# Designed miniproteins, single chains, continued (2): the designs that were tried, part 93

Each design is a single chain, and the fold is of that chain. pLDDT is the mean over its residues in the fold that is shown.

## One batch from the design tools (miniprotein)

Design m7413
Fold by ESMFold2-Fast:
Structure m7413 (fold): chain A 60 residues (1-60)
Amino acid sequence: MKKERAFERAYEEALRALKLGMSDEQAFQVAYVAAKLEGLSDEEARKIAEEALNRAKQDL
């Protein structure tokens, strides 16, 4: 499982979405899709997307 890469991709997408003025829900969705594309299960992708969104919000 490529969890580290999935987190980095999800973080980049969440941060980009938030900087573009998208909602937390939309930022979560793009982060979730990014994590899924790295080969994570639905449950793992959801957890990674939540962590990535929280980190992106802290870094803004």
Scores: mean pLDDT 83

Design m7415
Fold by ESMFold2-Fast:
Structure m7415 (fold): chain A 67 residues (1-67)
Amino acid sequence: SEFEEEIRRAIEHWERWHEEGFVTEEQLEAFKSRAQEILERYRRGELSEEEAKRELAELEAELLKTV
């Protein structure tokens, strides 16, 4: 599905950001863990595609928040 491709690309992007030093290992692992939970809920039909995309965007925004 489009969302499964989007989340896969997002994980690849975050792994690259970690390699480049833009995110910590803790942030990467938190992202991957929580993104997997969103994907599993989507696959079970608990989330619509639009809801899953929104939750993914909110997750990214939350974890990228630097003070």
Scores: mean pLDDT 83

Design m7416
Fold by ESMFold2-Fast:
Structure m7416 (fold): chain A 74 residues (1-74)
Amino acid sequence: TAELLAELRAIVDRYLAHVGQLLAEGRITPAQARAWLDAVVDLLERIMREAGVPEEDIAQLRAWARAQGDALVA
């Protein structure tokens, strides 16, 4: 579970880096970036629940990912 969470965080970090680049280049809007991040977070929550990851760990990853995204579009 810890290894899976670390891998998912790395995936989110890579995703946010790409979204951040597109946002900085004016290729997407902050609204699009937020919508895409929300969709990815929702998908990850679903996958983690289906895989039997504890709700506590899911909530922690969700909170972290949303905080990263909020900072990106601020």
Scores: mean pLDDT 79

Design m7417
Fold by ESMFold2-Fast:
Structure m7417 (fold): chain A 89 residues (1-89)
Amino acid sequence: SFAESIKRLGEKLAEAIEAGNQFEADVYLALLLISSAIAKTEARHRGDFETAERIDEASQRLVDAYNAGDAEGVRKAAEELAKIVEEFD
């Protein structure tokens, strides 16, 4: 599912941060942000602006955790994003 793909990408991003692999981390962050943008667009298309805002908040937590080098924060934010996406899957 799309939610499982988001969760998998979050796990890979966290692993890349832990390994100090900046290139790999940047790639997985980009893929997660693209996935977030798709989910947000779907929510807006359905008129579900509350879900779109929740996606924005989870995406911001993801970026904040990434910038802090916080692998566990990345896992948590990606898990939150995956749960939001699963609710409308």
Scores: mean pLDDT 88

Design m7418
Fold by ESMFold2-Fast:
Structure m7418 (fold): chain A 76 residues (1-76)
Amino acid sequence: MSLVEQIEELVERAIEAARAGDLEEAERLAREAARLAEEYLIREEGASEEEARRLAEEAERRLIAEARKLAEAAKA
């Protein structure tokens, strides 16, 4: 499985966990996806370590925000 495929699988699992109301699991999966995304940006896109970390942190924040919205909707 490629890094992109691993990231996509983790993001999908994070969204599924959030829809089930498991925000803790969704946040854990989002952090793992961000870590792999940082590695992908460095190895495949040639990004600097600083740029890759910044972009991964941004993606993690957005995914966690999305997960929180989905978990709140599941409780409504």
Scores: mean pLDDT 82

Design m7419
Fold by ESMFold2-Fast:
Structure m7419 (fold): chain A 60 residues (1-60)
Amino acid sequence: NKNTKELVEFFEKLEKEEKDKKSQELARAAKYAAEDSPDLSEEQAEEAKKNLLKKIEEAK
């Protein structure tokens, strides 16, 4: 599924760009959760991105 692959790539890139270990851990966990979700819709992928960004902001 293209949406799942692009979401995984987004989270992988985010993990590499984050300086904070907690934020890196959150991005890594989100990546694995996305890999376990083979048929994500576009809406589900966008919501997952927003949820992770919110968690990272709160972890700072």
Scores: mean pLDDT 79

Design m7420
Fold by ESMFold2-Fast:
Structure m7420 (fold): chain A 82 residues (1-82)
Amino acid sequence: MLSPEEVARFVGLLLRALGAALDGDGEEAVEALREALEFAKKAGDKEGLELVIRTARAVAELLPEVREELEELIREAEEALE
């Protein structure tokens, strides 16, 4: 299980991704989601991986220009759930 500090860090990454997407910063949004994905993978956190997938889908709806890159990230997260 993640510590409370680790959970706060992970949630912070998801919020940064959404904030970057609202600002139109696709590169920062993808970087934040990438960091969140690696964090969830290292922790073996299936709920975290599912949150990364949902957040990535939301970002792809806001920023179609990074949709293909986010689809690759979603695929990696789905593979990590197996």
Scores: mean pLDDT 84

Design m7421
Fold by ESMFold2-Fast:
Structure m7421 (fold): chain A 61 residues (1-61)
Amino acid sequence: SERARLEAQIAALEAVRATLRAWLEEARRAGDTERVAVYEAALAGVEVGLAALREELAALE
């Protein structure tokens, strides 16, 4: 179903977000300002994608 596809995509992006958050924390502890900037930008993109998918899921409910 469309719901199942959206839920799977949301779960996949949430897993990516969790990984990026962990890498960002590690980069911050290491003082790696270049990696911090890259992971912050990647997280911003993931959050936008999650918001869009959640809006689509809400429209089905």
Scores: mean pLDDT 89

Design m7422
Fold by ESMFold2-Fast:
Parts: structure tokens; sequence; C-alpha cells
Structure m7422 (fold): chain A 56 residues (1-56)
């Protein structure tokens, strides 16, 4: 959980930076990586999906 959560948060941070720069394609790529990092833990995945819904 901790490792998957940290990896997902790092990718979400990169996605947020890309959105701030107007790079929607890069932001989407980082979001996909965050979901992949969270795929083994349903709780972390739900968190990533909620964050993405707030951003996109």
Amino acid sequence: MDEALLAALEHLSQAAKALKEGNLEEARRYFDQALAAASSDPGTRAFVEREAAAIF
C-alpha cells in the first residue's frame, strides 16, 4: 500500500504540473501511470480516481 500510494501520488503530482502548463496529453499520461501504480490496491486506486475526477 505505502509504495503504491507514494508512486501514485508522484504521478498525480506530475499530472497536476502538466495541467498547470496546459499539457493535457502529458497530464493524461501521468494519470494513466498513477492508475497503473495503484492497480494492486483498490483503496489507492479509488483515491487516484477521485483526484482525477476533481482535476478533469
Scores: mean pLDDT 77

Design m7423
Fold by ESMFold2-Fast:
Structure m7423 (fold): chain A 76 residues (1-76)
Amino acid sequence: SLKEEAVKALREAAERAREAGHEEAAEQLMNSAEVVEKTDSPTVIALAAYDAAKVAEEAGDEESARRLRELAQRLT
């Protein structure tokens, strides 16, 4: 499901941010994954994915940012 894909993408982005030393970004990405896991609202999942894409991009992870934006667009 798109929800499962979003959770996986968020956790992978968080791990990459942590490995790169961006600990605050990693925490924000993991918080987004928890929000997505607790909701069945496509709107909430899309908003979490868009916010997370910005966090990933600012941390230098353009690949995760692109995937998260794509997932958000598919949810709206």
Scores: mean pLDDT 86

Design m7424
Fold by ESMFold2-Fast:
Structure m7424 (fold): chain A 111 residues (1-111)
Amino acid sequence: SSDEKLEYALELGEKGSKEAVPPLVELLKDEDEDVRQAAALGLVKIGSKEAVEPLRELALDESADPRVRLLAARVLYEIAGEEAREVLEKLTSDPDERVRDEAKRLLKELE
């Protein structure tokens, strides 16, 4: 099923339609890292602002795996740039050090 999910994520990204945003956001939560990375790539390729609110919610969800929050923050930065600033500022206080460090790095990139 991970191979099928990976192919699905890649197909959604290649089609580039905004309707692919909800299933790609769900695949960011997948237990397989390759599936998560393919979903992230797909969301960045699509570049839809419809991903902004779901990615914000996922990046700030302290019940989610820190790796998932970190990935959501990176994708949000790539799609929204300066519009990601408020979320990134909040993530500088995240319980996970890796999330805090990445948020600080991305905030410097906004200069």
Scores: mean pLDDT 87

Design m7425
Fold by ESMFold2-Fast:
Structure m7425 (fold): chain A 63 residues (1-63)
Amino acid sequence: RPRTAQQRQLLALFDTDGDGTLSDAEIAAMLRLIDQFPAAVQALFDLDGDGRITRAELLEVVA
């Protein structure tokens, strides 16, 4: 699937081992950060100007 700029930035930020894939633990960490600090995560990834990053967008990176 084509990857958006948001998806590439999420992958680069949370791909700590640099293998181009996200583990279940890395996905869980991303979802936890969004749930606990949504404003901070939205500020980092507000690439489309709507200020919204969803769990569905994160799952599209790894699906």
Scores: mean pLDDT 58

Design m7426
Fold by ESMFold2-Fast:
Structure m7426 (fold): chain A 82 residues (1-82)
Amino acid sequence: MEELLKELEEAIRAGDVEKAIELAEELIKLGKEVEALFVIRSVIDEVPEEAKERILLIAKGIRYAAQGDYELAEKYFEKARK
């Protein structure tokens, strides 16, 4: 658990959008949407500028998953990949 959150933090800081989505999806499967959002919020100011908008889209997807809207979550993850 803590390992996945740490890996998400590092992927976000590196601007690795694909890895961040993969880790977010795994954390959602574990019911850890709130913890994943806390990690993103804590490091958002350290994200490379070119990846910042995409990381915010990942956060939006996680928020929808936390509300049970998995269809919107997937839509935002797809937007983040572009």
Scores: mean pLDDT 84

Design m7427
Fold by ESMFold2-Fast:
Structure m7427 (fold): chain A 82 residues (1-82)
Amino acid sequence: AQEDYDKGIELLKEGKYEEAVKYFRKAIEKDPNNAAAYFRLGIAYEKLGKVDEAKKYFEKAIQLDPNSPVAAAAKLYLKKLE
């Protein structure tokens, strides 16, 4: 679980957005409550120009932990995508 998430982060930093999506999806499959993985998946989709997918995953990150720093960040990204 953590390994796939960490690999996704590394790929996201490298600009390898399609590959980052793959690893964040694997992280979510193993840990469906990983709000940070949903948030990062949203960022990867935003970078790929897939705005509707990005919004969906930012909303899911907020739903999983609404009072977290991750949720606060996801809300800012959603506002930017209005």
Scores: mean pLDDT 86

Design m7428
Fold by ESMFold2-Fast:
Structure m7428 (fold): chain A 65 residues (1-65)
Amino acid sequence: MEEVEQLKEEAERALRAGDSDAAIEYARKIAELGEHKTALELMADAYAVAGQDAASAEFRKLAEE
């Protein structure tokens, strides 16, 4: 869906800017639209940007399920 695509692009922009909080917020909105795997992958990337490598790894593992 176009809305999910826009939110994903915004999340990716936030990640490139180092804004992990904004990236997590966009991922949460994507999850509310039913795209849980994409949301979990973006959360993993956001936690990696925040330096929380253990949390990042856990979200990546959840996205594989």
Scores: mean pLDDT 81

Design m7429
Fold by ESMFold2-Fast:
Structure m7429 (fold): chain A 62 residues (1-62)
Amino acid sequence: SEANRRQALEEARLALLKMGLSEEEIERKLRELDEQLSTVPDSQAVLAKVDRETGEVSLVVL
């Protein structure tokens, strides 16, 4: 779960960087995502999806 959480954050960061957002905006969005991930039980598998057009981050519970 920790590895999956770290991978989700890394993938989101790369997608947001590719969209040309500032480092400050990326950091804030990733902090928000990390807070959302912290509310998901460790027993739940989760993926983070980033819309490359809008920069919206969504969580998919598996």
Scores: mean pLDDT 73

Design m7430
Fold by ESMFold2-Fast:
Structure m7430 (fold): chain A 66 residues (1-66)
Amino acid sequence: SARDIIEEFAKGTESQQKAAIMAQYLASRGYSALETADELERQAPSMPPEVSKAALELADKLRAAA
């Protein structure tokens, strides 16, 4: 599930944890898994490179699980 994917990232690397925090925030605001993936992709270019990579990997996994 999307929740399980986000939880996995929350227990991962520092960059994965930062991506997970953003995804958890978006979910708390009522974003669906697909809407969360879209927003992570939109914001990724403004992130530090390692966090951007983790955010895009998270977005891909959320999109596949939707």
Scores: mean pLDDT 88

Design m7431
Fold by ESMFold2-Fast:
Parts: C-alpha cells; structure tokens; sequence
Structure m7431 (fold): chain A 94 residues (1-94)
C-alpha cells in the first residue's frame, strides 16, 4: 500500500540520517572513515531507491548489508553499533 511504502521510506531515511550523524562524529574525532562511508552510503542509496520503487526485498537486503558493515567496524563503540543495529532492525520490520 501507499502507507507501507511511505513507512518503509521514512524508516530508511531515519537510518540514513543516523549514518550521517555517526559519520560526522567520527570525522570530528579525527578518524579516517572514507571506506566505511563509501560502503554504507552506497548500500543506503540502493535501499532508498528500492523503497521508492516498492521493492521491499531489495531494500531489506541493502539495509542488512549496512548493518553488517556497521557491526564489523572497529571505529564504532559497542553502544553505537547496538543503537544503529536497532534502527536498521526497526526499518526491516516495516
């Protein structure tokens, strides 16, 4: 439905906003995040495009890849990984 598409898109946009805040925080701490940003932004762009097209399966696939990249990043604290993973899981449930 239109409501389901809007809900999924809003969920993916929340994840994107959280990633942008996390990226800025890491940059402000003097950490090199170039490869992390490239990988995450690429998958989020694909997730947003899939959500706009109503392709829920493809959107979820790219959100799961984003979660995997975040969970395997040694630059992030365990708390930041947990918070981000929760946001992605909430988006996937949409």
Amino acid sequence: SEEEKEKLLKAVEKVRAAVNRMRQKLIDQGKDVTEFVRKVVGHLAKAIQAAKEGNVEEAIKHLEETKRIVENNPLLSDEEKAEFSKLIDEAIKE
Scores: mean pLDDT 72

Design m7432
Fold by ESMFold2-Fast:
Order: structure tokens, then C-alpha cells, then sequence
Structure m7432 (fold): chain A 88 residues (1-88)
């Protein structure tokens, strides 16, 4: 699987997570966000793109926050800031 294919899957899973949130299915939203992170981080790390890795984690944090998991959201945001610092 190419980095481009992994990015396409990450985008698709983030879209599914947003649809699940709109439907009130917080559990599925978190499951889809986890899959999006797996594909998105694999793509970003393979490319050495820490800035994109940070963006993936920030998007996941927004979904976790909307789903009511404030602790997971805070952890993902903290990791995103660390990765962004490495990208500079």
C-alpha cells in the first residue's frame, strides 16, 4: 500500500467518523477516528512528514472531543504539538 493510498483511506475514515458523530454514534466515531489515525500516521511517518502527522492527530482530537472523550483529545493534541515542534 502506497502513502497516497494510506492518505486516501485516512480521509475516508475521518469522513465516516464525522458521519457517525452526526448520527449520534460516538462509539463508531471513535473507531473510525482510530482507523484514520493508523492509516494517516503510517503515511506521514513513511514520508517523514511530522507536520502532516500532527494534522492527523489534531483531526482525531477534534473527533474525540466531539464524542466526549476530553482526556484522549488532550493527549492527541499534546502529541500533535510535539510532532509539530520536530517539523520546525
Amino acid sequence: MTAEERWALAEEYFAKAEEALAAGDKEKAIEYAEEAVRYGLAAAITAGDYARAAEVLERAAEIYEAAGDEEAAARYRALAEELRARAA
Scores: mean pLDDT 84

Design m7434
Fold by ESMFold2-Fast:
Structure m7434 (fold): chain A 90 residues (1-90)
Amino acid sequence: AEKYYNEGKKYFSKEEYDKAIEYFKKALELDPKYLEAKINLGYALIEKGEYEEAIEVFKEALKIDPNYEEAKEGLQLALYLAGKEEEAKK
């Protein structure tokens, strides 16, 4: 899982978000509880404007760890960008 996650981070840093998403998803196929891969997948989806999918990914991360601050922040951002601020307040 770590090798695919590291490849995803390389593509993310190059702003190659399609490739980043591909590799983060591969990491999650091997380890579905890989929180860091879920968080970075969510942010890569935000960068592509795929806010609805980003919302789902951050919600999944919070089901694994409800106290994961980056997932809470990412969910708030994705909800705001999707025009769903009222869901973010719940």
Scores: mean pLDDT 81

Design m7435
Fold by ESMFold2-Fast:
Structure m7435 (fold): chain A 97 residues (1-97)
Amino acid sequence: VSEEELRREVTKAMAIISLSVLARFSDEELSKKFREAADLIAEGRFEEAVKLAAEALKEFNASEEDKNLLKNVIKRLAEEGLISEEAAKEAIKIIEE
């Protein structure tokens, strides 16, 4: 196993854990969206997952702490090439606007 392959798998696992933590401490509707996003990450559907999670944060007026945690997840996914830089910028824009 290459170090690069291991880093991508760790990043994927950390994204799932982060979304699961967000789901656990969120209201029912927002929790459902974070669980759906975690499932999409598990399926390798990274760009769909980050867009869904970003839109959910905006729709349910999530806390700044939740927004910062998701932004960190998005940045890590982009750093490891699991999402495009364009997809990362679009998702962050949704969270910040």
Scores: mean pLDDT 85

Design m7436
Fold by ESMFold2-Fast:
Structure m7436 (fold): chain A 68 residues (1-68)
Amino acid sequence: MLSPEQAERLHRGLLTYLRKHAPSWSEEEQRKALESIKKMLEEELDPETAARYIEELEKLVKELMEES
């Protein structure tokens, strides 16, 4: 399980990564990336923190897809 500091750093990194790269991906690639990220976060974080971060990342990807 990640420390709170490591979890925050990971979350910020994922948000930055998705903003930069997700718009260039296909819908299938975006789905696969989110699925992999969800599994990773569910394994590494407590359920409450994982759910919060997953929600934010899914919202970001959805917004990026809708703006294209």
Scores: mean pLDDT 79

Design m7437
Fold by ESMFold2-Fast:
Structure m7437 (fold): chain A 80 residues (1-80)
Amino acid sequence: HFEEGQRLYAEGRYEEAVRAYQEALREDPDNAEILRNLGEALYALGKYVEAAVAYAEALKLQPDNAETRANLERALAAIP
């Protein structure tokens, strides 16, 4: 499911990518990479609050991940 989610995201199929990442997360709930990719797909859908939550959960698992921190800041800045 994770690789499928990445392919769907690359094709611009963001809603399907979200579902694929959610399925991947059911198999591996504490996976920062899946959470970060879920956040990216949610951001692409304009779901900035949900994207920020996903990035924050990823940072909780990997506090020193600079890319995830930057993505969280980007999502927070996009909230009206």
Scores: mean pLDDT 84

Design m7438
Fold by ESMFold2-Fast:
Structure m7438 (fold): chain A 60 residues (1-60)
Amino acid sequence: MSKLVLTFESEEEAREMGRLLEELDPSIKATVEGNTLTLESEKSIEELIGLVLRVIGDLL
């Protein structure tokens, strides 16, 4: 199990990122606490980072 913790500027940004990641891959468990997003999955940490970058990178 891999765990990735991300801190955002606001709780709303953390919630939106978590929702987008769960939509992209339903096997990801996203937990929001304040402006902190915790991602848990059986995927590797490298794959989780790749998914986060993919969501951000779709803006390019």
Scores: mean pLDDT 79

Design m7439
Fold by ESMFold2-Fast:
Structure m7439 (fold): chain A 79 residues (1-79)
Amino acid sequence: MKLVGLAVLPLPAKVGDKVTISLFTKDGWKEEEAVIEEISEDYALVRNVKTGKRYRIRFLYRDEKRDKSVLGAVFEEEE
């Protein structure tokens, strides 16, 4: 899967929550809204509200302390 951006997920996060993803495009960084469809210990699956495109946000670092947010790498979901 290709790395296409970054996201900061506010915690606690749950299915149905909106997340802003920052995607790298030809015109630079672009913010898009997505909805969380699935969440696990090390990733979330999100769907772009405008395009319906699915992304995987892989959590880069997780403290045992519950931080107020987690940084994730955004990957494009393809076949």
Scores: mean pLDDT 75

Design m7440
Fold by ESMFold2-Fast:
Structure m7440 (fold): chain A 64 residues (1-64)
Amino acid sequence: MEERRRELAREIAEKLYRSWLENYDETVKVLEERGFLTPAGKAQLEADVASIERFLAEEERRRA
C-alpha cells in the first residue's frame, strides 16, 4: 500500500490540470494555427475540460 504516493500523485495531477486549464485558450489557438484541431477534436477537448473541472471541484470539496 502506497497511500502517500497516491496522495502525492493526486496533488500533482490537480496542479497540472489547473495549469492546463489556465492555458487552455492559448493551447486551442496554437492547435488551430498548426491545423491540428478538427471540429471533433475541439468537441473532445471541451468534454475533457468538463471532466477536469469536475475532478478539481471534487478535490476542493475533499479539502473543505
Scores: mean pLDDT 74

Design m7441
Fold by ESMFold2-Fast:
Structure m7441 (fold): chain A 100 residues (1-100)
Amino acid sequence: MKLKEEAERLEKEAKKLEEEKKKAMLEGVFEVSKKTMEAMLYVSLGIEEEDREKYREKAREKMEEGNRIAKEYEEKIKELEEEAKKAREEAEELRKKAEE
């Protein structure tokens, strides 16, 4: 029953990938929130007219960094989801063959 052992391995791999996806989702929210807070701090520093443009540029840079980080995590999450789906589908096929 080699097929059953292979199916069990793929099921464990799928669970690991799902856990990595959940971790990436949490990390992504944290990192994006951090960049948003940095941008808000720069906006606050730019309240005085003399430094307003300088700190607005810094705030914009932090928002752009946050957007890049968000896209990177979205891509990572999508890749992990696709890999987990493939592992689950392959495991299901192997289990069906093992019943034959």
Scores: mean pLDDT 84

Design m7442
Fold by ESMFold2-Fast:
Structure m7442 (fold): chain A 81 residues (1-81)
Amino acid sequence: MEEYVKEKKEEIRRLIEEAAEAARAGDLERALELLAEAEKVLKEAVEKLKEEGRYDLAKELVAHAVELMREHAPLFEEALA
């Protein structure tokens, strides 16, 4: 399960970084699509971890996603202004 969480953290990070790049380029439609995909990946991974009783890892994955969004928030705020 730890390897699965590592893979999902990297996948979510890549999607959020690509969304931030799209927002920076002014492609808000692409940024929203990438953020929606990241949310879908996160929800599916959290559900799987909960099914396997790994609530500790589910919380860790959510915390990681929240931290990534916090780090990139200034880019999205600028794009929405």
Scores: mean pLDDT 82

Design m7443
Fold by ESMFold2-Fast:
Structure m7443 (fold): chain A 97 residues (1-97)
Amino acid sequence: EFEEELKRIADVLGLEPTEEMIEQAKLIAERVGLDLAKEVFINLILAGEKTIEQALERAQAEGRDEMVELLQKIIDGTATEEDVKRLIELLDEWIAR
């Protein structure tokens, strides 16, 4: 159901998420809950990212040290609810540009 919801959200936005991004969103949901996982997933795909690793590479290239730390915590499976909320705020900067 959560995977189908993520695919439906992406379809509504006219975007196609990778299976890797969907699996990463499911792992985030286990850690911090479904609502925050959906929001970070939406912001990543709206920012044009196909994977969290791709988002990390972009953040590193742009010198966004705080975003690099937060994305690394997600990859490592150590991100808290506070970390994910902060990442959502920072991803809005990429969407607004």
Scores: mean pLDDT 81

Design m7444
Fold by ESMFold2-Fast:
Structure m7444 (fold): chain A 61 residues (1-61)
Amino acid sequence: SMELEARQAANRAVSEAVEENADLPFDERTRIGLQRAAEELSKDPRHQEMSEQLRRALEEL
């Protein structure tokens, strides 16, 4: 399903970014991971709305 595909893509992006930035504090690593997830979601037109929602949520953190 589209939702499962989006979740898998976002989860992979977050995990990869967190691992690549292991030298940073946890909250900063998480923010970087979520930004990366939003970027990956924006590459698929079907997930663009989810990407925009995630970006807006990050702006308010």
Scores: mean pLDDT 75

Design m7445
Fold by ESMFold2-Fast:
Structure m7445 (fold): chain A 54 residues (1-54)
Amino acid sequence: LDSLRRQLAIMIALGKQQGIMDSVIRSLEARLERETDPARRRLLEDAIRELREA
């Protein structure tokens, strides 16, 4: 989970910095569709929400 949290934080920062938030959101949505672990799904959902609110 900590590794995933760090990866998501980097992707969020990169998406905001490069102005590619829509592309990052789509990538995270694709990951969410394949994810079966509830804890990992929650982290992906939270990251998507943060990018949408930015």
Scores: mean pLDDT 79

Design m7446
Fold by ESMFold2-Fast:
Structure m7446 (fold): chain A 71 residues (1-71)
Amino acid sequence: DEELKELIKKLRLENKVFELTEEGELKVYDIKTTEELEKLGLPERLIVQMEVAEELRKIGDEIQAELEAKK
């Protein structure tokens, strides 16, 4: 899946992967390569959650930058 590969590349740039267990435990992995991410077999749902969180963070950063630029 092309979308999944693109998302894995984004996560690799962050060098972080989050896993929320069914018990509600949050685990964080420091990933150095795309191969390590693929080997973990990340479920699509987890990747989508990560992407949404990153998108929201980027939007916040963009709003902050716009406020600074309008001085």
Scores: mean pLDDT 57

Design m7447
Fold by ESMFold2-Fast:
Structure m7447 (fold): chain A 72 residues (1-72)
Amino acid sequence: MSAIEGAEKAGAAAVIAGAARGKGEESRQLAMRAGELNKQGKAIEGARTALEAAEYAGSEVGKRLAREGLEA
């Protein structure tokens, strides 16, 4: 899995988990930042930010996807 793909999937999972846990706004802001970094070609920084979003949201799936992107 590419770092960009991992960051996108992790960001989506973080937004869903964050909304369910009352952390939707913070998770959404971190996911948007990860998307901006990916658009700038900073795929590793984007994946790292997506991992932070998933950790903040408590998304185990999101954390796994972001880590897979960072290890690619």
Scores: mean pLDDT 71

Design m7448
Fold by ESMFold2-Fast:
Structure m7448 (fold): chain A 98 residues (1-98)
Amino acid sequence: KTIDPLTLEAEVLAALGLMALSLGDLELAEKLLREAVKLAEKSGNKKALAEALANLGRVLLAQGRYEEAVEYFEKALELDPENEFARKNLEEAKKKLE
C-alpha cells in the first residue's frame, strides 16, 4: 500500500509522541499525538487515524484522564474494530474507572 505524505508525517509524530511518553514527558507526548491525529484526519486514512487516536488515549491514560482515554480508544475502535492496542488499553482504562 502507498503511504501518502500526511500519513507518513502523522506516523512519525505518533512515534515521537510515544517516545516522549516513555521518557515521562506527558505534555510533549500529548502535543505530538494531537498533531498526529490532525494529520491523520487530513490524510483520510482510517487505520492511521485509529492508531493516532489510540496512542493519544494511551497518553491520556498515563495522565490519569481515564474518561477521556476511554472516549479516544472507543473512537479508534469505531474506525478500526480490529485494533488490538486500542481494545486492550480500553479495558485497562475502564478498570481504572471502577
Scores: mean pLDDT 85

Design m7449
Fold by ESMFold2-Fast:
Structure m7449 (fold): chain A 75 residues (1-75)
Amino acid sequence: SNVETAERFEKIGREFYEQGNYRLAGLHFGMAGAFYLQAGENEKAAEMYQKAGDAYEKAGNNDRAEQMRQNAEKL
């Protein structure tokens, strides 16, 4: 399901974040957000987009960080 797929990407994102791989953490949290959004889980989607934004900011990718924060604000 979309929720199960989102949970898998969320877990992978957390693992990369813990390893300091913020670029891949942001990518996987963003993917988790998209799948939660498709499942109608707007609160979890917003949470994932916020985590993706934080990860991209730590990776030095301010453009992607801002895009993720905008995605969260719409929910």
Scores: mean pLDDT 91

